# Designs tried in a protein design run: designed miniproteins, single chains, continued (3). Part 9

Each design is a single chain, and the fold is of that chain. pLDDT is the mean over its residues in the fold that is shown.

## One batch from the design tools (miniprotein)

Design m8296
Fold by ESMFold2-Fast:
Formats: sequence, C-alpha cells, structure tokens
Structure m8296 (fold): chain A 67 residues (1-67)
Amino acid sequence: MEEVKKLVEETAKLAKEAAEKGILSSKENTEKLIEHLYDLLKEDPEAAKAAAEDMTKRLKLAIKSAE
C-alpha cells in the first residue's frame, strides 16, 4: 500500500514537471490525470500501480526526448 502510494506521488511529480517544461500542453488534463491515479489508488491499488508505472515510463521518455 505505502509503496504504491509513493509510486503514484512520484508519477504526479513527473507529470507536473512535464507540464512545467511544456511537454504536457494542458494543465487541466494533467490535473485530471493525477486525480484519476489517486482515485484508482483508493479503489484498486494494483491497477493504480500498473497505471503509475506505465505513465512514469511514458513521461520519462517524453522528458528525455525534450532534453
């Protein structure tokens, strides 16, 4: 549980960083995406873990491509 929560928090930080760097074009979409991850964490922590891992990989790739 705590490990999954930390992963979701790290994914949220990466999403905010990507938005600040202009990689994510919509602040509103970024906020909705973060809310969705926290909702999943409350309802299904295993699904939240899988979603956070996938999103972290995609965000890291996008950030690296922009550097």
Scores: mean pLDDT 75

Design m8297
Fold by ESMFold2-Fast:
Structure m8297 (fold): chain A 86 residues (1-86)
Amino acid sequence: DVAKLVGRALRLLGQLIDLENSKPSIQKSRDAVNDALKIMRELGDSEAVQQLEQILQQLEQTSDPQKAQDLAKQALEYAIQSILSL
């Protein structure tokens, strides 16, 4: 259902905008990546899941809120692009 795919992409876009307009936070960044990963798993996009897992691993190893935000933005952008490419 194209409408549901568009809805998921818009939700991720909203989270990306919220991250960009928020003070960098490791917890908020992890939550955003985990939410994107859950969506990609539900869609069965194994390639996107693998890429997001790699980004999540890097994010879990950082103590820098700005680096965490940059990684989360990268993950969200990847997930949005993957959904729009379906």
Scores: mean pLDDT 85

Design m8298
Fold by ESMFold2-Fast:
Structure m8298 (fold): chain A 64 residues (1-64)
Amino acid sequence: EEELKEIEERLKKNPDPVAQHMLEARKALREGKLDEATEHALKALSQTQSFSKEDVLEGLKQLR
């Protein structure tokens, strides 16, 4: 509950679209919405070439 509120505050203050997608993914993961979390993580990946899909999904699991 408190962690989710902290994520929402960070989302409102961060203008970086990649970081916003990652924060949305973390929020969805905390709410138990794995499919939505994966979608947001993939949107962040589409704006950077530094990560593979597997790397993004592995990182997302570590946030749970």
Scores: mean pLDDT 68

Design m8299
Fold by ESMFold2-Fast:
Structure m8299 (fold): chain A 74 residues (1-74)
Amino acid sequence: MNNNAASSLRNIGDNNFNQGLQGLQSGSLSLDDIYTLFRGSYLSYDISSRTSGSLRDQYNSTRAYQLQQQVQSQ
C-alpha cells in the first residue's frame, strides 16, 4: 500500500504542491514514482495519451506538470 508515498503525494496535491515539486527536483521524491502514482490518481488531470504515450508525455499533459512549470517562474 505504501502509505508513506501516498501520503506525501496527497500532501503535494492538497497543501504543499509547490514545496513537493521542489523536492522532486532536489531528489527527495522520484519522478518515476510520481509518473506512476499521479498519472492514475492524484494530480492526473486530462491525460491525453493517445498513441504510445510515455509516462513523461502523460505527466506533461497532467495538471501536476503544468503547475510545476508555473512555480518555476521562468
Scores: mean pLDDT 46

Design m8300
Fold by ESMFold2-Fast:
Structure m8300 (fold): chain A 114 residues (1-114)
Amino acid sequence: MEVAEKVRELIEKYPDAVEATIEAVFDDGRSEVKTVPAEKAPELAEEFVRRGARLITIVLKLKDGTYVVLAAGLDPEGRVVAWEEGIANTEQELKDVIMELEGRAADALRAALA
């Protein structure tokens, strides 16, 4: 499934999302992080996929202070091979949720490409 479509579905599921922070990790090991209004997240995710992102992490900040975290693993063709979602209720939980979901997505990506 296209990353932009899944991100759009995520935003529709969480209509109280006010902003999205998206981190992309590329094949050359470099990473990039951008924060955008939630409605711009699908476009930014698609841009990162076109640029060769292999792992994309999206953090949605909801109006009530809850965070929704998504980690997606992409094959060389930009197809989604891993899709891990989680929720963090505090800033302290957010870091741990991000690490857990990114680890799962990276493991699934490695398994899909092995």
Scores: mean pLDDT 82

Design m8301
Fold by ESMFold2-Fast:
Structure m8301 (fold): chain A 94 residues (1-94)
Amino acid sequence: MSKEELEREIAVALLRMAASILVLEAKSKGVPEELVEELERRLREVVDRAEAALAAGEPVQAVVERANEEIRRIVEELNKKSGIEIEPIEVRVG
């Protein structure tokens, strides 16, 4: 496996892990089920877009930076709707 292929696989794995942790934290803090479902869906879409961009040959750093920004925005919107503060997770690769 090339270093570039490994970095892409690590990036996707870390983004999926961050999404899962954020969903579990929202559930643990008592965020309403409907908002947790919206969070899970939106985070899945971020990961899917990142995976597609990496498969298309976009640089890992640029894709991860864009995904981190999208995750931060999603979490901020959830916090405003729920009144519960969840801290966004920032993914770093390489």
Scores: mean pLDDT 86

Design m8302
Fold by ESMFold2-Fast:
Structure m8302 (fold): chain A 65 residues (1-65)
Amino acid sequence: SMAADRAGVELVLRAGPLSPAQGREVHAILEEALRTGDLEGAARRLAELTGLSPEEALAILRKHL
């Protein structure tokens, strides 16, 4: 979705470039967050994957999702 794509772009901008495999995993987490509304769970998983803080990841999710 466009919202997941925009969130993914901002995550890469802040965390640095991701491998194709990491990018696919990030996109899957973002689409699941859109479907379930579990932004806090998604932010925790994205923080582990990207090296961002959970708070920074959550702020990005709340901005775009």
Scores: mean pLDDT 83

Design m8303
Fold by ESMFold2-Fast:
Structure m8303 (fold): chain A 72 residues (1-72)
Amino acid sequence: KGQQVLQSYQTLVKKAKEAGPEAQKLLDQAMDAISQGDYEKAAELFLKAGELVGVQEEAEIVAQTLLDQKQS
């Protein structure tokens, strides 16, 4: 469970760094959103980064996990 999400996140980060500053900026903004407790915004930003770098499935796994972390 957690290991699969971590691997998906690592793949997304690696691809974003290879793709250039625009994708990295989206990841940085997503991490900032997480630090603010805005998991919905973070999920949207990860999905945009994944689309840009061609790892949409990995981005979807990360985004869904963030939405699942939302406290009741």
Scores: mean pLDDT 78

Design m8304
Fold by ESMFold2-Fast:
Parts: C-alpha cells; structure tokens; sequence
Structure m8304 (fold): chain A 61 residues (1-61)
C-alpha cells in the first residue's frame, strides 16, 4: 500500500489534497501504516456519519 493510494482515498472521502496529505503524513508519524490509513478512510466512506470521526482521529495529534 502506497502513500498516494491513501491520499487518493482521502480525496474520494471529500478531503482537500493538502488536508489529505497532512492527515496521511501525521498518521504515519504516529506509527500507522499507509494501509491502515487507507482502510480507515474506506470504512469511513461506507459508514457515512462515522467518516468525519475516522478522519479526525487520523489528523488529531
């Protein structure tokens, strides 16, 4: 799983490219893999109301 694939999933979820890149990079800095980020975003897209919370968790310090 690549960083770009995780960013593309975030863009599909409605994030801007800048926010998507920052979220993915911040999650990797916290020890998550690009695959973890991708799966979290994909699950958020399926769950609708949970999308904001999943993305916020990845961005949060």
Amino acid sequence: MTREEAIEAALEAGMSREVAEKAVDNAIKQGFTAEDVYLAIKRALELGPEAGFAVARLIAK
Scores: mean pLDDT 70

Design m8306
Fold by ESMFold2-Fast:
Structure m8306 (fold): chain A 70 residues (1-70)
Amino acid sequence: SEKLEEIKKLLEEAKEEILKLSTKEAQELLDKVIDEIQKILDTLSEEEREEAMKEAKKLFDEIYEEYVEK
């Protein structure tokens, strides 16, 4: 799914950028990424949403760990 790929890209880009940012900037980036993901999820079927959530969770867990453990 193109939308699933877009969600994954947003999360991967966010993870990479978080490592370069201050805490405030990282929070702003995360808020923006979450907002974009929510917009995409709202347009998905139930099956596509489940697949997108599985994929996103992997990368989101990594982003959350990087951010919180700092």
Scores: mean pLDDT 72

Design m8307
Fold by ESMFold2-Fast:
Structure m8307 (fold): chain A 72 residues (1-72)
Amino acid sequence: ADAARAAELRARAAALPDTPLARARAAVELLVERGASAEELRELAERLLAEYPENEAAREAARLLLEAAERL
């Protein structure tokens, strides 16, 4: 079961656009589809902002995580 799910996630990743923003959005979508809670999404966003405060892609990923958490 886990191996089949991992294969599905790998296939989706291979089909994604190669931009950092597109990859960040896809990663957030995968977390939500996997059943991540609003609290887990907020914690991940806080960690990204604390660990990579100067990284534009990390800030954009954190924004997407917070938006997803607000919709849950």
Scores: mean pLDDT 71

Design m8308
Fold by ESMFold2-Fast:
Structure m8308 (fold): chain A 94 residues (1-94)
Amino acid sequence: APTISLEVEKDEVKVGEKIKVTVTNHSAQPVTVTVMLLDANGNVVASTEPRQVAAGETATFEIEVKKEGEYTVRVLAQGADGSTASAEKKIKVK
């Protein structure tokens, strides 16, 4: 499975701020990364376009949210061999 790390710049943001998500690929192979924002009910309310992150590289993703609430940032990484890895972080929007 790919080895990735997920960092969210702030665990609490204001409505209308961008959520900055940093994904680092620690794998020896490129991965395709998609970042999703899930509401408290598990519905995907925002998603980024898939982007390739090369071996050892870091990519930053931005997601805008316009509703207050508790959210989960989910990162899905897919390797060229079809293997997947995921990481999640809870955030609050005020």
Scores: mean pLDDT 83

Design m8309
Fold by ESMFold2-Fast:
Structure m8309 (fold): chain A 56 residues (1-56)
Amino acid sequence: MVDDLVKKGEDAEKQGDYKTAYIYYSQAMDEALKQGDVDTARKLGQKAYEAWRKSQ
């Protein structure tokens, strides 16, 4: 599930859709936190923040 959301975020970034990438990375971060995977959640939070910054 997390991997599927990450792939959707990566695909959105490749298309230049940073707002959609931010949404998918944020959802992936939430799923990682739900599973107790703090390290993955932290990395996904960084990806979400970078996508958000590029969407500005």
Scores: mean pLDDT 83

Design m8310
Fold by ESMFold2-Fast:
Structure m8310 (fold): chain A 66 residues (1-66)
Amino acid sequence: DTEALSAAAIAGSKAVWDALEQGRKDEAVKTGIEAAEQAGRERGASPESLKAAIDAVKTVADSLLA
C-alpha cells in the first residue's frame, strides 16, 4: 500500500517535470495525474492511496507552476 502510493506519486511527479521541460505547462497536472493513476493501478494501490498520490502530484505541479 505505502509502496504503491510512493511509486504512484513518484511516477506522477516525474511526468509533471517532463511535461514542464517540454513546455507543456497547461498539461503538466493532467499528465501527472494520468501517470500516477497508471503506476498506482499497476501496483494495486487502494482507492485511498491512489487519491493521496494524485493529491501529492497536484501539490507538486502547483508548486512548480507558481
Scores: mean pLDDT 78

Design m8311
Fold by ESMFold2-Fast:
Structure m8311 (fold): chain A 89 residues (1-89)
Amino acid sequence: SMEELLKEFFLRVLEKLGAEDVAELVKKALETGDEALKEEAAAKLRELVAARPEEVRRIRLEEAIKLAEKSSDPELRAQLPALEAELAA
């Protein structure tokens, strides 16, 4: 499902960034649906992007490419050339 793909994608990006604490917070927010936890997770994600913008951009693109490559979804695979071009820029 789309929710499962987005969850896996987000968690893989956080794992590659070494942000395990943020990853656990995101998992907890998704499991509980707690708005306060979602707000805390969003704040931590914003802090991470602000602190490491180039690294976040590269890891996000690399993980998106991996996901698209192994996906059977033609819409997701159709994004592959654009993602590869963005990574090379």
Scores: mean pLDDT 79

Design m8312
Fold by ESMFold2-Fast:
Structure m8312 (fold): chain A 77 residues (1-77)
Amino acid sequence: KYEEEIKKNPNNADAYLKLAREYLSNGDFEKAKEYFEKAVKLDPNNPEAYQLLAEVYRLMGKDEEAKKWEEKAKKLS
């Protein structure tokens, strides 16, 4: 599981991104948001992580926050 990978390598942005996707697929939007935010901090040049974070914010009803992350993704694309 991706949590074990993170425990061994806490700077692995890809592991956080994959873990966030698992929480998103399970409907755990708060944890998905937390781990996507961690992934963008570790790899700020990945537009996919910003797009997925925006999606999570929209699913949580936070449209203004979602727009900010969509704009960040657009600048990296």
Scores: mean pLDDT 79

Design m8313
Fold by ESMFold2-Fast:
Structure m8313 (fold): chain A 57 residues (1-57)
Amino acid sequence: SEEWRKRIVDALSKAFGISKEEAEEIVNEAVQEAKKRGITDPTEIARLAMKLALEKL
C-alpha cells in the first residue's frame, strides 16, 4: 500500500515546515537510496527521509 509513503510525506512536511511537494521530492530520493541498499522496510525508509531532510536544512 502507498499509505506508508503518504504518511512519511505528511510527517516531513509538518516537521520541517516544507511543502508537500518538497517533502515528496525528499521521500522519492530516500526511496531510490533505499533501493540501492536493498532496504524495503517503510520505517527504515522514513528514517532515511528524515536524515536527508536534516542534511538539506
Scores: mean pLDDT 82

Design m8314
Fold by ESMFold2-Fast:
Structure m8314 (fold): chain A 91 residues (1-91)
Amino acid sequence: MDPKRVTVTQTKTYEAKEDGDVITFKVGFEVPDASLKVTVTIEVKADGAIESVEKSPQVVRVEDGKRYISQTLTVKAKKGKVTVTGTAVAE
């Protein structure tokens, strides 16, 4: 049996205007074939510094043979660009 593998990447960028800015990111993935195991990895990078990252629980919904995954991140950062990259791997 040949393993199926699907990778979906989502990137969001925000600019923190001052040190201690609180930024809320909502990332969502639509993954075809709900029979596959899905691993979601979220990476936060900042040009300045990251003071804190709070992650909500992942919300998973299966509908019409697809899997939908969403998660909210609350990031407190120093002034500069903040980039959130989410990767969903289904296999």
Scores: mean pLDDT 75

Design m8315
Fold by ESMFold2-Fast:
Structure m8315 (fold): chain A 59 residues (1-59)
Amino acid sequence: GELYRAVKDYTAKTPEELSLKKGDIVEVLLEVGPHWWVVRSLKTGEIGFVPKSVLEPIA
């Protein structure tokens, strides 16, 4: 998928969500709606849901 960067810290609120630190790079796997994406962390390899609003495209 495409690479995105976290624009701010995000703390997971459920086990299905992924916590991110500002500047973390993720690969977008699925766009499951206007508000939530499934991503893989390039730092940890973990997969989870994050709010679309905390991500920006790298290029």
Scores: mean pLDDT 84

Design m8316
Fold by ESMFold2-Fast:
Structure m8316 (fold): chain A 63 residues (1-63)
Amino acid sequence: SAEDEFAAGEAAYAAGDYLTAVNHYKKALELDPNFGKAHQRLGDIYERGGDLAAAAEYYEKAA
């Protein structure tokens, strides 16, 4: 489910494995495109990586 993929992403995020976290958050959004929390987490990761344009787009979708 989208919730299970999001939970797997949160575990990877907590471990500092941002690549694995991104993959799980994107899978959550493939299952539920309106999963706002996954959009917010992707925004956070892209912002940390310096991709401010991608971060802004994900934050907009989270709202």
Scores: mean pLDDT 84

Design m8317
Fold by ESMFold2-Fast:
Structure m8317 (fold): chain A 85 residues (1-85)
Amino acid sequence: TQERVLELIEEGSRAYKEGDLEKAKKLFEEALKLLPGDVFAELNLATVYEKLGDLEGAIEALRRLVERDPENSVARAMLEELEAK
C-alpha cells in the first residue's frame, strides 16, 4: 500500500510537470484513497487545485492538513499565501 501510494505520487507529480492537471488530480486523489491523510498527496493535491484556479478547494485541503498537523510549516506557509489573495 505505501509503495503504491509513492508510485501514484510520482506519477501525479510527472503529470503536473507535463501540464496534465486533471491526470495529476486523479492520481493524487487515488493515493489519498489508499492512504487517507497522506501529507505529500494532500499537499500536491492543494497545488493542483491552485493551478486549476480552485482557490477555495486548495484552501480547504490545506486547512485540513494544518488542523491535523499544526507543525507542518509547508502547509501553513501555503495556506497563509492563498488566504492573502
Scores: mean pLDDT 80

Design m8318
Fold by ESMFold2-Fast:
Structure m8318 (fold): chain A 59 residues (1-59)
Amino acid sequence: MEASELIRKGQIYFMEGNYKEAAEYYEQAAKLLEEAGDTDSAAVARKIAEDLKKVADKK
């Protein structure tokens, strides 16, 4: 699965209010981007995942 597809799925879950699932998809996207050498995009995706986890933890 490509990083762009994972980001798209994360966006859909975010729109649905499923922040935990959205965070998981952004984390997977960040790993793929880092493996591909796209460090800047990986950092952005990880930050989004971290922010989404904080929102999910608030319940």
Scores: mean pLDDT 80

Design m8319
Fold by ESMFold2-Fast:
Structure m8319 (fold): chain A 70 residues (1-70)
Amino acid sequence: SEEEEIEREVEITREMLLTEFPNIPEEKLKEIEELVRKMVEASLKGNDEEAEKYLKKVLEKIEELKKEEE
């Protein structure tokens, strides 16, 4: 189902983030998870513009995490 696909992508993202940033705060994890959920939902509904918007926000948050580790 669409909901199962969304939750699967969110879980994969969480695992990747915890691998790359093992000390990431739970609040930041939840923020990125929510953005990924919205991105996948928009993509599945064929709203490419909205999906791209959320993808950019996800990438921005990941870049912020990388910057904080320097």
Scores: mean pLDDT 82

Design m8320
Fold by ESMFold2-Fast:
Structure m8320 (fold): chain A 60 residues (1-60)
Amino acid sequence: SEELEKLVKEIYEILNKIPKEKRLKEFEKAKNKALEKEFENELELAKAIIELLKKEGLNE
């Protein structure tokens, strides 16, 4: 969906702000943490990943 494409683009933009040596580790950490919860669909999962990347990857 177009909404999912926009969220995926936001994930890439956030990853681009994280030092490249940490990008894969921070992404995997956020993804694995997000997957601990039950989600209704891919949009909610993507939003959870974005929130975790901002909080843990960018210290926001």
Scores: mean pLDDT 78

Design m8321
Fold by ESMFold2-Fast:
Structure m8321 (fold): chain A 71 residues (1-71)
Amino acid sequence: SEEEIERTAERVAETILSLDDKTQVSAAYLVGRHAPVELAEKVLELLEKKGFPQSAIDALRAGLEARRAAE
């Protein structure tokens, strides 16, 4: 359900927060590229809301765009 996706997104965002800068960027990209779209979009929203480094936000966006381009 939507509530389960939101709780999962919060846990994913917290996990990304706990990582070093380089791993954080890689993890954000992989979430955007490979996680279910709804989950990836919720994680992106949380990263933006929490004021994460722009590099991590950009990486997740890049993952989402790469998936869309691949179709």
Scores: mean pLDDT 81

Design m8322
Fold by ESMFold2-Fast:
Structure m8322 (fold): chain A 86 residues (1-86)
Amino acid sequence: MTVIIEMRNTTVGQTLSAIGGAVGAMLAGGELESETQGDRVTLTVRGANAKGIESVLSGAEGAEKGGMRMTRERRGDELIIRLEGK
């Protein structure tokens, strides 16, 4: 499964929480790719197993508790998580 995390208007702490989740997924056997465009950061994890997906979701929940708005969308083999700063 491919997991895509899109972040906008994030604080350093919110970004680190999401990155921690993505790194955990990479360590569980996924492949991590990052892209930064202005105030937008996109993290893509390919080949995520169940443990990797849990790591990503934990990181995204940490960012949401830090004040971000979270939206989740599933499109076939892709899970898209959008995190937006308030």
Scores: mean pLDDT 73

Design m8323
Fold by ESMFold2-Fast:
Structure m8323 (fold): chain A 74 residues (1-74)
Amino acid sequence: VKEAEELFRKGVELFKEKKYEEAAKYLEQSIKLLEEAGIDNPEVYRELGRTYQALGKYDEAAAYIQKAEELEKK
């Protein structure tokens, strides 16, 4: 879905700019659209997990990273 891909791209750009709170919002919206479309994309979960690590939210980060790993292993 193009909209989810655009949100993911924007989230990654914001992460590179160190705008971690804004990056998390864009990545969360991307995940929501992908889940509604039934699409598995482990990269978005991993990037959100990395973003929460940068924010010091380690419990949330661990949950998203685990989700990415589960999707990668099938």
Scores: mean pLDDT 82

Design m8324
Fold by ESMFold2-Fast:
Structure m8324 (fold): chain A 65 residues (1-65)
Amino acid sequence: SLADAARKAVIDAVINAKTLEEAIEYVRNHPELTPEQAETAIDVLEGAFEKGGFEKVKENAKKYT
């Protein structure tokens, strides 16, 4: 589903990116996501980063792959 594609895109972005900025660009340019879905995913990424930093977010994402 489109929702499943959005979740997978966020997880893949976090796992494969080296920085939050790279993860945001990956999500923003993902062809399976609408602009609204991409903005929602970016908000989630930014919120998670503020709570524990990108490395912690990355380790948590790996558990859901």
Scores: mean pLDDT 73

Design m8325
Fold by ESMFold2-Fast:
Structure m8325 (fold): chain A 74 residues (1-74)
Amino acid sequence: MELYRRAVALVTAADILVIAAESGSENAVEDLRAAIELLEEAERLLREAGAPEEEIREVEEKRREVEERLRELE
């Protein structure tokens, strides 16, 4: 349970960083990189918690979208 809740908290934190980057923050690139790291940790914790593959895939897809957004800014 704790691993799952921690993963959800990390996904939420990543979402906040993505919103900050989209708001025109001077730290957009750094915020997106931090979001990717948080999403990677969330994926790891979800796998350890035995979360449904559907939930793990949703986080993986979110990470890929953030990675694509980062590439567009570089």
Scores: mean pLDDT 83

Design m8326
Fold by ESMFold2-Fast:
Structure m8326 (fold): chain A 81 residues (1-81)
Amino acid sequence: LEEVIRLAEEAIRLAEEGDLLGAAEKLREAAKLAMDKGVIDTLTGIGYILRAIGLALDAEWGRAKAEDVIRLAEELIRLVE
């Protein structure tokens, strides 16, 4: 659980620093870890992974917003707490 929260917090920090691609990748890792640990169900985990992938693609295309990354990270933290 602590590692999932840590990855999501790292994503928030990276987003605040302007590394939106790195932040989205950390969110994908956090969601996968939460799913693998059974703290969220498979469908919820897949949903967060897909949302994180979408944010990563938006970051590569120059369309990502830090607020969207931070929001997803905060949602995941609240879900696993």
Scores: mean pLDDT 84

Design m8327
Fold by ESMFold2-Fast:
Structure m8327 (fold): chain A 74 residues (1-74)
Amino acid sequence: SHMDKVIEAAVELLRQFLDSREALLGRALSRAEMDDLVAGLVAWLTRTENLSPEEAAALRAALEAAVDAYLAGR
């Protein structure tokens, strides 16, 4: 579906942002910093992709799961 593609692209973009931010700062990001990046990405995609509230909630849940997976992979 279109949402599956949006979620897949958003998860990959989030992973790249997390990697590049940690490289730039020379340290691991806190959970709060990761949550701020998720919130920003959800807000941006909700606007640019005209997501419904339900679609935005699904995107947020997927990105939060991606943060959990990223932290588990450390």
Scores: mean pLDDT 86

Design m8329
Fold by ESMFold2-Fast:
Structure m8329 (fold): chain A 98 residues (1-98)
Amino acid sequence: SLLEEVERLLERAEEVIRRLRERAARSTDPQVRADLEGSIRQLEDSIRRLRALRDRYLAQPDDPVLRRQLIQEMIFLQFLIIAAEAELLVAERREARA
């Protein structure tokens, strides 16, 4: 089930990146574009780390250190997703004022 949770979280992160890219492409505000691109980079870096840990965990299942690291990276990615969704709301509000 932990691996299924990892895959669901990765799918959610990729969907958020898609939404960030679409918003950045439509934005005329350079600060909004910079903030959204920053969120994309952080999400992509976190996805890379989580995938690497998942692959290591698949090679050594039931390693308690790898399991702990995998859970910690999942929590971190989840916080990055929340932060990215907040940046999307900020972008929407700024565009509504223009």
Scores: mean pLDDT 87

Design m8330
Fold by ESMFold2-Fast:
Structure m8330 (fold): chain A 68 residues (1-68)
Amino acid sequence: KKEEAEKKIKDLEKLSTQLAPHDPEAARRIRELAEQAKKAYENGDFETADKLYEEAIRLAREAFERRR
């Protein structure tokens, strides 16, 4: 599961980088959520980590949809 969490964090970082030139605010929010998810996972709070990953993915999807 830790390997999966690390992959999810990398995916979020990649999304934030792709989004940064178009929507720097959304990119920043995604990075914040990724950091929070990482900390939650390190603290053994798997539920919170999963929720934060899902929230970040949803935010990224919405931001890209705004761009068309």
Scores: mean pLDDT 78

Design m8331
Fold by ESMFold2-Fast:
Structure m8331 (fold): chain A 68 residues (1-68)
Amino acid sequence: MRRELEELLERAVEIEAKELGVPESVVREQFERAVAEARAAGMSDEELIEGLRKAFEALKRREELGVA
């Protein structure tokens, strides 16, 4: 994977795993499957990076709203 994509994926995995109380390995597998599916649908690494950035911001917004 591109280093930027890998870095964003790891940060998203850490946050999601902590919020859900699920092992990072499980969340990572789900994220890796989503990335593989997006690539199979013709999405570029640049689009994946942008998608992950938006997902990361959505996660922070959820936390600020006090949603579990």
Scores: mean pLDDT 72

Design m8332
Fold by ESMFold2-Fast:
Structure m8332 (fold): chain A 111 residues (1-111)
Amino acid sequence: MDEAVEALEKAVEDIEKAGRTFVEAARQSRPAAEQALRDLVKVAGDAVTLANELAREHPEIAEAFREVKQAITDLVGRVQAALQAGESPETIRAAVDEALKRIREAVEKAR
């Protein structure tokens, strides 16, 4: 249990770092933001794969891992939509911060 949650927490830290990098890139240029988004999508995909594997190994907490997967998927969808809509870097930062908060709350439920 604890090792599974620790692995997921590390994956979330990688997502938080990629999310912050995306916000910084969005302030610089659209090509930089698009590259940072590709990196975020990759890190998020790796975390979703890990959450699916952990749910298979620990069916008793599968629902908590499903909530984590959904929160990660929502983050990716929201930042993709924000970039496509040409939202301000300030709006993008607020959206990323809120999504990261939801991911952390979902991980806390898995403890």
Scores: mean pLDDT 81

